# Ledger of designs, part 15: designed miniproteins, single chains, continued (4)

Each design is a single chain, and the fold is of that chain. pLDDT is the mean over its residues in the fold that is shown.

## One batch from the design tools (miniprotein)

Design m12517
Fold by ESMFold2-Fast:
Structure m12517 (fold): chain A 80 residues (1-80)
Amino acid sequence: GGAEFAAKELKEGAEELLKNVKNPEIKELAKEALKLALELIRKTTDPDLISEAAYYLYKVLKSDDVEEAKAALEELKKLL
């Protein structure tokens, strides 16, 4: 279904970006964000929530500082 496809795409895209994260603290925040985003996608069929979860996950993955990554992760947590 759509949720399974979205989860697969999100996981594959996020895992590719994770390989390029050099800051170990941001890498750990991104791993937590991926876990939470996948948990949300497994529990919802709402495409808007799935898109918002992906947005904040990618924001963590692409962050250039720890504070930006933490802020994006907190926004993702609010969706749960």
Scores: mean pLDDT 81

Design m12518
Fold by ESMFold2-Fast:
Structure m12518 (fold): chain A 95 residues (1-95)
Amino acid sequence: SAARREALLEETRDAVRAVARRYGLSEEQTEKLVEIAVEAVERALADPDADIDALVEEAMKKIKEAIPDLSDEQVAALRAVLTGQLARAQAEARA
């Protein structure tokens, strides 16, 4: 449903902002991460057959390019959020 898709996008924004806040990222860095994560979730919502692992890797590549100074711990935290949100997006696309 449109309402469930919008709720998932809002949850994605909140989850990414929570990680950014935990690690003291700037507002500019946070908004860039939100943009990348939302784009990936929207792609998963549009395609029930999407390769989620490939979408995670593409999003992580963009994140590392946008914020090259991210630690391995910060990268792992963002990857975990993306993996969970993209899996939920694919489940919603298949419903």
Scores: mean pLDDT 88

Design m12519
Fold by ESMFold2-Fast:
Structure m12519 (fold): chain A 68 residues (1-68)
Amino acid sequence: MEELRSQREAEANRIADETREKLLKAGADKDFADSVANVLRRALLEGVKPEDIRAAADTLVATIKEEK
């Protein structure tokens, strides 16, 4: 049980870190990128599918790139 939970936590951290890097590269503020990464990490830990989180992250990155 704990082992499976640890795997989910590791995956959540990885996806959150990937999202943070993408947001920073897109020109997002560091505090904003950190905040979004934390929200997405929490959502993954609460059972949201990784695919849905990645889709949401991609949408946010696109939105940031459109902001001038």
Scores: mean pLDDT 77

Design m12520
Fold by ESMFold2-Fast:
Order: sequence, then structure tokens, then C-alpha cells
Structure m12520 (fold): chain A 68 residues (1-68)
Amino acid sequence: SLVEEAERLIEEARRRGDEKALGIAEGVLYAAKTGNLVVARIALKEAEELGDPRLAELARRVIEELEK
């Protein structure tokens, strides 16, 4: 699930000590759990600016799921 994938990216970011990736991944998790499309779009922009392709792809998938 998108929630499980977001939790995995949170754990990976914590393991690396990547505070920016952690914050964005937590935003993706929040958006996936609450259906908050605005937060999902912000997380996508932040992930793209960070240059994290896995985090950006997950944020896009959350947006696509919420736009159904």
C-alpha cells in the first residue's frame, strides 16, 4: 500500500539521518492517510527539489490515488 511504502521511506530517511527526506516522507504519509491532496502536491514539489526520485514517485502515486 501507499501507506506502507511511505513508512518504509520514513525508516530509510531516519537510518540515513536525512531530516529533509524524513519531513517530506512524513508529509506523504499524512496525505495518504487523510486524503489531503494539497499536502500531497506540496510533498511532490519538495521531493523534486530535494532530488529524491523514489519520494517524488510515491508522492505522484498518492496524488493519482486521491484524484480518483
Scores: mean pLDDT 89

Design m12521
Fold by ESMFold2-Fast:
Structure m12521 (fold): chain A 75 residues (1-75)
Amino acid sequence: MKEEAEKLFKKGLEAYDNEDYEKAVEYFTKAAELYKKLGDKENLAKALAVKAGALNRLGKREEAEKLYKEALELE
């Protein structure tokens, strides 16, 4: 499970670097779900923060702002 979350997170970063922000959001969402199930607050916060970054790139500012706040609560 943790290894799968890490792979999904890396795929999200790869999609983000390719400016495929919709795909990046998808991968970061899946990674965040797995980190949440694992109780891995540090990596969950990171996944939520980069997902928010991708959402901002898509113009979804309100959704991004909510996730940034959620990520800060975990740290």
Scores: mean pLDDT 85

Design m12522
Fold by ESMFold2-Fast:
Structure m12522 (fold): chain A 55 residues (1-55)
Amino acid sequence: SAEQEEAAKKAGEYLAKGDTEKAYEVLAPLVEGASAEEANEIVNLAIEHANKLLA
């Protein structure tokens, strides 16, 4: 969803800065209620955004 993509982007920005705690706080409410497949997709989107910022 757009909300998940926005959260993943924000979490990715925190990950790129090394702030894993803030990244987790952003993703937690979306991941904790999701299926394993959905949770994996959200986390992967955050990592992709972080990688784009670090490239």
Scores: mean pLDDT 79

Design m12523
Fold by ESMFold2-Fast:
Structure m12523 (fold): chain A 73 residues (1-73)
Amino acid sequence: VSEEARKAAEEAARKALEETLERAKKAGITPSDELLEGVAFKAAYEALLKAGVPEEEAKKEAKKIAEKLVKEA
């Protein structure tokens, strides 16, 4: 996976997490780590596919990005 593709995926995942956390905060809900990982994974996976990363590698990398970002939150 290229550095550009990884950065794009991390940015997409961070944006999706930020939007989800803001929405949850306004609703008075604390989202689970499982929900946050799912949101981050989907955003990262879509960004990696758009960057031309093969599906299997995109899934593997998106999972790592999602787990990393949720633990950092």
Scores: mean pLDDT 80

Design m12524
Fold by ESMFold2-Fast:
Structure m12524 (fold): chain A 63 residues (1-63)
Amino acid sequence: MAEEYEARIAANPDDAEAWYNLGIELAKQGKLEEAAEYYRKALALDPDYGKAAANLGKVLEAM
C-alpha cells in the first residue's frame, strides 16, 4: 500500500526504492503524471535505477 512507502520516504527521503514503489502504486491507480514524478525522483537519487527508467518510459507512452 502507498502508506508504507510514504512512511519510508518520511523517515528517509533518499530511499530510491520507496519512491519507485510508490510510483508503481500510483501507476496502478491510473495516476500516471504522479507516477512519472516519483520515478524521476527515484532516478535523481539513483541514476542507474533501470527499473525506474523503464517504468518512467512506459508511463510517458501511456500519457
Scores: mean pLDDT 80

Design m12525
Fold by ESMFold2-Fast:
Structure m12525 (fold): chain A 76 residues (1-76)
Amino acid sequence: SKALLEQGIAELEARIEKEGPDNVELLVQLGKAYLRQGEYEKAIEYFEKALELDPNNEEAKKGLEQAKAELEKALA
């Protein structure tokens, strides 16, 4: 549900605040959560941050490609 997704995003944001902004796994999870919410530009931002820290992160690469493709569809 939308409420569960919003709660999940808030929990991930709180974890980044506590554990630090360099947690690649949390950045990837935020990117995926925003992608599920249809917030494609936010998803791109978080996947790009993850790739700045870990350029070989496969989930971040796939998420970024998907988010960009969905954004292009939304703008067409």
Scores: mean pLDDT 83

Design m12526
Fold by ESMFold2-Fast:
Structure m12526 (fold): chain A 51 residues (1-51)
Amino acid sequence: SRQEEIDRLREEMRQALAEMRAAEAAGDEKKAKEYGKKVSELGQELDELLR
């Protein structure tokens, strides 16, 4: 269902954001960029589902 997809995407985005922040704190620029990109992609998918 749409709500189940939204909930799953939000959970994945939350996890990706946590990984991105952890990488930023550790000074791991490449990992921070990789997770930042994943966050952007998940956010785009979520935005499409919310329309």
Scores: mean pLDDT 84

Design m12527
Fold by ESMFold2-Fast:
Structure m12527 (fold): chain A 77 residues (1-77)
Amino acid sequence: SKEEVEEMIKKMEEDLKGLEEWAKKNNLTELEEPLKKLREGIKKAKELLKEGKYEEAIETLKKGAAEFQEAAAPIVA
């Protein structure tokens, strides 16, 4: 639903902000590119939400989160 997509975007934006702050405090410059890609994925999901493409928005958010986890894992290991 629209509400579900909006809530998911809000949660991911809050998580992204926290991750960006944490990365800066710990001088994790290698996370800058993964975080940038995650931010772009959230932007794309917002555009899909405006178009009423709720399922595509959810898929975009899930893919972005998964790609971030894959990219971040070797940096924070």
Scores: mean pLDDT 83

Design m12528
Fold by ESMFold2-Fast:
Formats: C-alpha cells, sequence, structure tokens
Structure m12528 (fold): chain A 59 residues (1-59)
C-alpha cells in the first residue's frame, strides 16, 4: 500500500511538472507543449488506476 501511495504521489508531481513546462513552451514551441500535455494526461490516467488499486487493497 505505501509503495502504491508513493507512486501515486510521484505520478501527480510529474504530471504537474509536465503541465508547467508545456505552459512555458506554448508560445515558443506549441508542438512540444502539446506532446507534454498528452504525456501529462497519460500520467493522470495511470494515477487513476493506481488510486483504484489502493482503494481495493485497503479492503
Amino acid sequence: LEELEKRLEELAEEAGRLEREAEALRETDPERAKELLERATDLSVEAIGVAVEINILRR
């Protein structure tokens, strides 16, 4: 459980970092910004999966 909770936190932090980088690049490199946002979305989906797993294992 603790390992999954740590992973969830790490995924959330990385997604947030990618979103900030995408915002910084929006005007100078919009294609790269789009790629970073897509990656952040993928990490968010992964985080949802981990959160569901944590909820199941707590039972």
Scores: mean pLDDT 81

Design m12529
Fold by ESMFold2-Fast:
Structure m12529 (fold): chain A 69 residues (1-69)
Amino acid sequence: MDEEERQRLVDELEEAARRLQEELRKRIYEEAGEDEELAKKQAEEASEELRREFERLTRGLLEAHRERE
């Protein structure tokens, strides 16, 4: 796998993470109803958790590619 293919996989994962964050935000706001403060807090916590998971997956992908060059 070349550098371009690795970058493409990272970009695709970032796009998927962004879409997932947006869907989670919409769902949290829908479930919270009129409680905007609760919705905001839950959305921020969900975004942080997803960001950490995304970073973990990205590092694993880059490390695996480096060892298989």
Scores: mean pLDDT 72

Design m12530
Fold by ESMFold2-Fast:
Structure m12530 (fold): chain A 59 residues (1-59)
Amino acid sequence: SEAERYLALALEAARAGDGEAAQRYGTMAAIKYGEAGGSDEEIKAIGEKVRAALEEQGL
């Protein structure tokens, strides 16, 4: 799905130290999950996962 692709891109960007790309893709993943009828818990988990990855990189 689009949401899964954006999440993968966000985590890859975070791992590469690209905080701007990680935040942008993470936001897109959350939006796409919400549009697809994803639960609030799933959306929160996506945001938390991206945020944790960014914090690991000092971002």
Scores: mean pLDDT 80

Design m12531
Fold by ESMFold2-Fast:
Structure m12531 (fold): chain A 71 residues (1-71)
Amino acid sequence: LVIIAIVGVLISALIFGIALYQLGLGNTWRALTLDFPEGTEKTAYLSAALLVFSIVFILANAVVALLLLRR
C-alpha cells in the first residue's frame, strides 16, 4: 500500500511537471483556477485537466501514505 501510494505520487508529479512545462508558470496558475481567457486552445484545457487530476492523485496518495506511516 505505501509503495503503491508513493508510485502514484511520483506518476502524478511527472504528469504535473509535463503540464507545467507546456503551460508555463503564469498559465499553469490560470489552469489551476480554471480561469482561461477567451480563445483558449483545446490543448490548454487538456493540460488543465491533467494538472487537476495530478493534484487530486497526489493528495489522495499522500493521505493514504500518511495514514499508513502512522501504523
Scores: mean pLDDT 65

Design m12532
Fold by ESMFold2-Fast:
Structure m12532 (fold): chain A 55 residues (1-55)
Amino acid sequence: DPEKIVNELVELFSLKLSEEQREELLKAAEKYNGDKKKVGTELLILAGAKYVPLP
């Protein structure tokens, strides 16, 4: 279940996601067949990109 994996990873990393970030992560979970490592990497990229100042 992609939603279960996303919720587990978000809680594990104590991150707050926007709805857009959550939707992207759900797509990643479906794409990677629930591979927590790949989904977790995507989560960190999405969270980092949203919270890092523009160059």
Scores: mean pLDDT 68

Design m12533
Fold by ESMFold2-Fast:
Structure m12533 (fold): chain A 67 residues (1-67)
Amino acid sequence: SKEEKLKRIEELERRIKELEEERKRLLEEAKSATGEELLRLIGEILRLLGEIVQLELEIRRLREELE
């Protein structure tokens, strides 16, 4: 139903906010990191970005289905 899709979008938007906050924390840590630790943090940041993109694509699909 339309209501279920709107609720799912809200849940996905909340999840994206949580992931963006974690990504922001890791970006701050990366500013003072060097060598292997910097590479580890970059890997984690990229993983979180990939997850955020997947959730944003799901939101886009759900919004298109509501049209």
Scores: mean pLDDT 88

Design m12534
Fold by ESMFold2-Fast:
Structure m12534 (fold): chain A 58 residues (1-58)
Amino acid sequence: APSSSERLEALYSLAQESLDRKLPLEEAIARLKELGERLDVDPAVLAQILAEVRRAHA
């Protein structure tokens, strides 16, 4: 199983790719939630990453 660091790196990589592709915020959030669920990331940690992505879109 991936380590916690590897799981977080995957989420941040997806977040950066979503920003680089200029995906709509809702689509970026949906993709990150799906990946976070598949990787069994702590919901509080996932929520923090989603908040950072929302801030980057503002």
Scores: mean pLDDT 78

Design m12535
Fold by ESMFold2-Fast:
Structure m12535 (fold): chain A 68 residues (1-68)
Amino acid sequence: MLSEEEVKKIAEEVAKETGVSVKVAEGAVRLLQAGFSREQVVQYLTRFGGLSREKAEKVVELAERKLK
């Protein structure tokens, strides 16, 4: 389980690279950490984060890379 500071650090890096807000990126990181699938996180980001599917997929890919 990541600390809140580690989640925020990853979220800030994802936000910087993708142009999304830190809060949206943090949501993606937390859902991936909770064991949600890539597709479930993409659906969350499009429905609640206001992202296009293409942007949501890019956010999830980068978050997954930084969590390894």
Scores: mean pLDDT 81

Design m12536
Fold by ESMFold2-Fast:
Structure m12536 (fold): chain A 70 residues (1-70)
Amino acid sequence: MGPSLTAEQAEEWSDQILSAIEAGDYKKAQELTKKLADELGIELPENPSVEESRTLALTLRAGAEASRAR
């Protein structure tokens, strides 16, 4: 089966990554981003930037919102 995350899981991942960025814990944000990308089968650079981490988190949140809107 393909898609792996529920809307709740997607929001949880997004919140954790964004919270780490807000706290200035960029290493934690990168680690969470790598784990999320691996779980979703998304190819990321070995050292994703803060902007890449934020973009992935925001994209995931938008996807969760779209799923709930139906």
Scores: mean pLDDT 75

Design m12537
Fold by ESMFold2-Fast:
Structure m12537 (fold): chain A 87 residues (1-87)
Amino acid sequence: MSPRLQHEVEVGVKELEAAVLKTSAKILLSKGTKEDKEEALKLLKEAIKVLEEALELERSQPEPDEETIRALEEMIEELKKEKKEIE
């Protein structure tokens, strides 16, 4: 695999991981218990961390993709807003 393609796969895998964590958190929040809310907050925190790692990986590339950086920043801000609203 080329270095650029390998990097794109690594960023994409982290985006998918964050999406799975976000979906799991939303399912837990729909159950409405205190325990489910606490677990959902943990999943949202992990999703934010994974996206921040993806953002750092893209920014560290010799030719960072500005569109990918913007998309990751928007996703991180959305998750931070959702987390703050349920804390």
Scores: mean pLDDT 83

Design m12538
Fold by ESMFold2-Fast:
Structure m12538 (fold): chain A 60 residues (1-60)
Amino acid sequence: MSPRQERIARAALALLRRDPTASTRAIARAAGVSVGTLYSHFRDKHALVEAAAALAAAEA
């Protein structure tokens, strides 16, 4: 995973832990990127959630 993809995935993990209903827009804001930049790295919200889950598993 690229450093930017990891940063977005970490922001998604942290935000979804607080608010499971958080939108892709909210995740992009938390990561400090535009929604367009987020979608350039992740196909959809499902891919982003999978990346966040994989990151959490790798850190466990």
Scores: mean pLDDT 78

Design m12539
Fold by ESMFold2-Fast:
Structure m12539 (fold): chain A 103 residues (1-103)
Amino acid sequence: MVEELARERGLGWASVEAHRFGAADGVADVTTSGGRDEAARAAAAGALDVLVERRRAGEVVSGTVAAIADSPEGGYRAGRLAAELGEGTLVIAEGGRFEVLRF
């Protein structure tokens, strides 16, 4: 799904799957692509920062979000936006533009 779309574009990607993140036994699983590792890592960091902010606010979050990005700055912003919009959100940051998709 996300990996296929990223491969077609030649871009890096990150997926963050939250399992009751904010609860005592909650976790977030991160998967990233190779090739454009810095943009993919930035995307994961952006999403995780939002999950940590929501946990600090007393929220418990579940669901998968993803981002595809051509740059570290775009990746970080895309990851944040995907996590802010919630489960089933994919954000693509390419050429200075942000595209929001549902999956």
Scores: mean pLDDT 82

Design m12540
Fold by ESMFold2-Fast:
Formats: sequence, structure tokens, C-alpha cells
Structure m12540 (fold): chain A 70 residues (1-70)
Amino acid sequence: MSPLEQMEKIFEKLKEAYKEGKYEEAIKLAQELKLLFEDNYDKLSPEEQEKAERIIKEAEEIVEEMEKKS
């Protein structure tokens, strides 16, 4: 499985956890997503980097929304 495919799977789990109000689980998934992004960014093609950056941006927006509600 490519790093991008792994990020997409974690992001889907993150969105589901957020939707279900499982904020601790969502935060852990966001942390895993950021680590995977940082560890694998240089191994991604330019097109995959653009997709990965969009995933990270959306994940960060979800985390900010959770923090504002706390």
C-alpha cells in the first residue's frame, strides 16, 4: 500500500471518528496522519504531494473545530 493510500484510509477513519463525537480517537488519527505525511513526503510524487497536502489541510481544520468546541 502506498503512503498516500495509507493517509487516505487514516483520513476516512478520522472523519468517521469526528462524526461520531469520538474526539480522542480523531486526535490520535490526526497525529498518525501527520507522522505518516512527514515521514513519507519526500517519497511521494508531486501529484501525490498535492493530494497529501489537501488531506493534511482538511485534517487540521477538523482538529481546530474540535479544539474550539472544548
Scores: mean pLDDT 82

Design m12541
Fold by ESMFold2-Fast:
Structure m12541 (fold): chain A 70 residues (1-70)
Amino acid sequence: MSEFEKRVKNFKEVADKAIEKKAPVSVLETLLKQAEEMIKRARDLNYPESIIKELEEVKEQLKKAIEKAK
């Protein structure tokens, strides 16, 4: 498994836990920014669509959590 794939897996776990624990909006917004950066890098490096879709799902979950927290 590449270092980037490991980072994606770790990021998903961190984001899921932050949402579950109802982290502050500032934390969720930081994670959303990181998800957007990872999606951009995955697209630039032509990573598999499956990885991009996983990151997009995490992004959507974070957006939904931020809206609920406002």
Scores: mean pLDDT 81

Design m12542
Fold by ESMFold2-Fast:
Structure m12542 (fold): chain A 74 residues (1-74)
Amino acid sequence: AEEKLLEMEKELLPLVEEAKKAGMSKEDWLAIGQKVAEMKKEAEKAKSDPEKLQAVLDKGKKEVEELLKKAIAA
């Protein structure tokens, strides 16, 4: 579970760096931080169910990617 979270963070790192260069607001960073925290909390609850864990990670990754891409485009 932790290894998959690290892989996801590595995949999102280029988008995070682009968002930093684009000058994201504190509110955008807070929103992303909240989504990551929610995903980690749901992943902890789902860690005994591989299907639920995968669904939580997929949903969280998609939501974070959308927020990062929206911030970069703005």
Scores: mean pLDDT 76

Design m12543
Fold by ESMFold2-Fast:
Structure m12543 (fold): chain A 55 residues (1-55)
Amino acid sequence: ATQELIDAVFKAYKAAKAGNLEEARKYLQEAVDRGLITPEAAERILKLLEEIGKS
């Protein structure tokens, strides 16, 4: 994994933990747009972040 991908996922996680799923989605979409991650992987990560927000 690249440092840029790790940074993007970490920013998405912090946003989700703050209750901002819309911001988390934006960080993951930017990673997809930059070719760092597939849309399918981004969807899986977003679902995991939604579960974390419920816990």
Scores: mean pLDDT 79

Design m12544
Fold by ESMFold2-Fast:
Structure m12544 (fold): chain A 77 residues (1-77)
Amino acid sequence: AAEEARRLLEEALRLAEEDPSEPPEVVRHTREALRALEEGDYAAALRHVGRAAQLSTNPEVVRLLERAGVLLSLALS
């Protein structure tokens, strides 16, 4: 679960960085989510994922972030 969430967040970060129309806050929150995940703070990772998804204008980035959020929610259960 955590490894799959990491891969989804890394892909979302790559796409957000490649898309000049994405708010820089999407990139920042996705990086913070990855850092929190590495620290084992799944609750903080989930909050950052949620914020990035709300701000994103790229449907593929949103889908990757939402899937990562589901996996992080399951890890908290």
Scores: mean pLDDT 86

Design m12545
Fold by ESMFold2-Fast:
Structure m12545 (fold): chain A 65 residues (1-65)
Amino acid sequence: SEKEKRLLEDLKRLAEQLGAFESIEVKDGVVYVRLKPSSATRQAGALLSAVGLGLEYGFEVRLLP
């Protein structure tokens, strides 16, 4: 969908800006993120930023191991 495409573009920009994501994928109305190894504070900040974008678009965000 157009909404999913815009979310993917915003998530790509977020990933480039923060440099904290190993991967980001959108599938079946859910955002899946993997984080690069780093401090708990940095990982929490990156995850919260992704969740914030997901909420703006009405998408669930899930952390992958």
Scores: mean pLDDT 82

Design m12546
Fold by ESMFold2-Fast:
Structure m12546 (fold): chain A 91 residues (1-91)
Amino acid sequence: MNELKEKIVETLQKAAERAKEVSKDPELAEGIKRVLEAAANTVKNTEDLELGVSIAMISLSTAAVAARNAGDEETAKVLEEARDEIFELSK
């Protein structure tokens, strides 16, 4: 597996776990987990690393917006931090 792909997948998995820990809404946390698991599977299976990075970042941003709209600011911050980590990894 490509080292950058491994780090992106790990970041997505850690973000899902942290969202579960900090979220006060189990249904929201489950939805976020599903979105991030789908993104991780796409990253694992894509030959296009740039596309993989984009999907991971978009998925985290979308999940963060959903969390913030639900009033879960702490979960939104966790997802935004994970997005910033992936951005740094892509440099």
Scores: mean pLDDT 84

Design m12547
Fold by ESMFold2-Fast:
Structure m12547 (fold): chain A 60 residues (1-60)
Amino acid sequence: SMEDKRKEFLKRIIKNLEKQIELYEKALADPRFSPEAQERYRRAIEALKKQIENLKKEIE
């Protein structure tokens, strides 16, 4: 069904966003980043986490 296809598409998006968070968290482990750059990555991670949570609610 279209609904099943939508759910599979959303699951794929969530998986990609989770991988993006993992990459950003690995980047934050690099001490060469400025405090400003680290703060930008932390904000990006939090925004991605909220996006994932909203998408998961849509899938239910």
Scores: mean pLDDT 85

Design m12548
Fold by ESMFold2-Fast:
Structure m12548 (fold): chain A 62 residues (1-62)
Amino acid sequence: GSMMEKKKIEEFAERIKKALISVGVPEEEAESIAKSVAQNHKGASDERLDAVIDNLVAYYKG
């Protein structure tokens, strides 16, 4: 795998975690969700990653 791809996954995980915390998800739960979701979207486009974050925020915001 590319080191660039690994960094993109780590950045995506951090974006998910921050977004979930901002809508009231506890930090440990947000981190667990972020790691799982980021791994499942390895190689996805930036547009797809943004859509995933939006969907997660909508779900947890209620």
Scores: mean pLDDT 80

Design m12549
Fold by ESMFold2-Fast:
Structure m12549 (fold): chain A 83 residues (1-83)
Amino acid sequence: ENAELAAFTRRVGDEIIKLAEEGYYDEAVAFAEISLALTLKDVPEEKRPALRAAFDRFIESLEKGDVEGARAALDEMVAILEA
């Protein structure tokens, strides 16, 4: 189950980062918020605090135009889901 969510998060996250790389930061943030809402519904309760913290860093990086920070946060989100 979490493996499928991790794969989905990686695919969606990569598309979000592409939007940010092209300067569409507001759209990237909106898409990220929607994708997390779907992910959180299927994530075990014990993983949710760590995932929310990683997602908060992902959103902050996108808002700042920090593509490298966004990639690091996405990697962390995927690692949490794969654990």
Scores: mean pLDDT 81

Design m12550
Fold by ESMFold2-Fast:
Structure m12550 (fold): chain A 69 residues (1-69)
Amino acid sequence: APAPETVSPLDPRRVRILRLLAEGKSQREIAEELGISVATVSRHVRRLMETLGLESEEELREWEKLRRA
């Protein structure tokens, strides 16, 4: 499907969540690091998967690693 023009930039919090996931941190550890709830982290992870067309948290980790490489 064609990518929408308005969703490409990630907010700073989502970028931080992606980096922490790529480092192997759990959602609980990310929540503690960012000072937000685990439920909030889970919602951001879900939204990132939806936005990037990924099916799992592991795919998000690999996507971020690949983006850095």
Scores: mean pLDDT 72

Design m12551
Fold by ESMFold2-Fast:
Structure m12551 (fold): chain A 115 residues (1-115)
Amino acid sequence: SPLKKKAIELRKVFAEFLERLSEAYEAGASNDEIIRILKEGFEKIQKLLDEIMSLLPPEVQAKLKELYSKFQKAYDEAIEAIKAGDRDAFREALTKMRDIFSEILKLIDEYIKKQ
């Protein structure tokens, strides 16, 4: 199904995003480079989630929008942590993003299984 294909792509996009971000951070990349990676990854995830949203019924769309709002907040926290040079806050924000993203994937998977 188109939804299943996009869900697989979403997983790959997020995994690639986290890997790229981790590699750049461990290599001591500049704050501007880390912020660029965060923005590029977030934009790609947002575009794909919007496409997935169009394939979901209103009840599931509402839940996904709520989770996405939490994901956006964690993303904003990650950007601010990098600007502040706060490594602990950055790691906490990344953990929140990962956990919320896991919930997004579970919501999509549960809907796919019920069809």
Scores: mean pLDDT 88

Design m12552
Fold by ESMFold2-Fast:
Structure m12552 (fold): chain A 57 residues (1-57)
Amino acid sequence: KKEAVENLGKLATEKGLENLTQAEIARALGISRATVSRRIKRLGSKQELLQELALEA
């Protein structure tokens, strides 16, 4: 789990978080695109998703 969050953080730094697609985030985290979409909808942004995952790790 920690490695997946770290990989997402690296991608966000390289490409910019807003430039990452839900599919790229899902691949980095090892979860489905539907899960990413639902979590972003609940949290309001990709940045909030990254923060929640960092707290869970």
Scores: mean pLDDT 75

Design m12553
Fold by ESMFold2-Fast:
Structure m12553 (fold): chain A 90 residues (1-90)
Amino acid sequence: AVAYANRCAAYLNLKRYLEAIADCNEAIRLKPDFAKAYYRRGVAYANLKQYEEAIADYKEALRLKPDFEEARNELEKALEALGKTLEEYL
């Protein structure tokens, strides 16, 4: 789980978003409560302009870790990109 999540982060830094999603999918499969893996997959989706998928992943990261400030900040940005407010999704 950790190895796939770390490689997902590396692919994000390299802007290889499809490979990042694949590795984060595997991290989540191995550890379904892995908040950071959901967050990182959401970041990859947002960079691909797949904002609805990004929002779903950020919400799951926040459900697993409610104090995950980075996930909350990225959720707000993704909602703004869709012209929506945070309250519509809380």
Scores: mean pLDDT 83

Design m12554
Fold by ESMFold2-Fast:
Structure m12554 (fold): chain A 77 residues (1-77)
Amino acid sequence: SQYQQQMQQTINDGTDQDNNNTNLLRDSQLDAQRNPDTSSQIYSDTGNQVTDNSTASSTQTTTSLTQAQQGQQLDQQ
């Protein structure tokens, strides 16, 4: 109960960034229902930063490689 009250304060004071994250997740779910292939985080386009770069995770490795390719595009630019 006490913990939930603190969380609610954070949500209220979380600025539009927190709201934006929730909206993006919802839009991603809707798009995933139409296009399972698009269920990737690429649609959210929220964090172009590497989230799971250091941790060797098989499932997330593919996403990290995609960002690496974009890095090369900037280099050639």
Scores: mean pLDDT 46

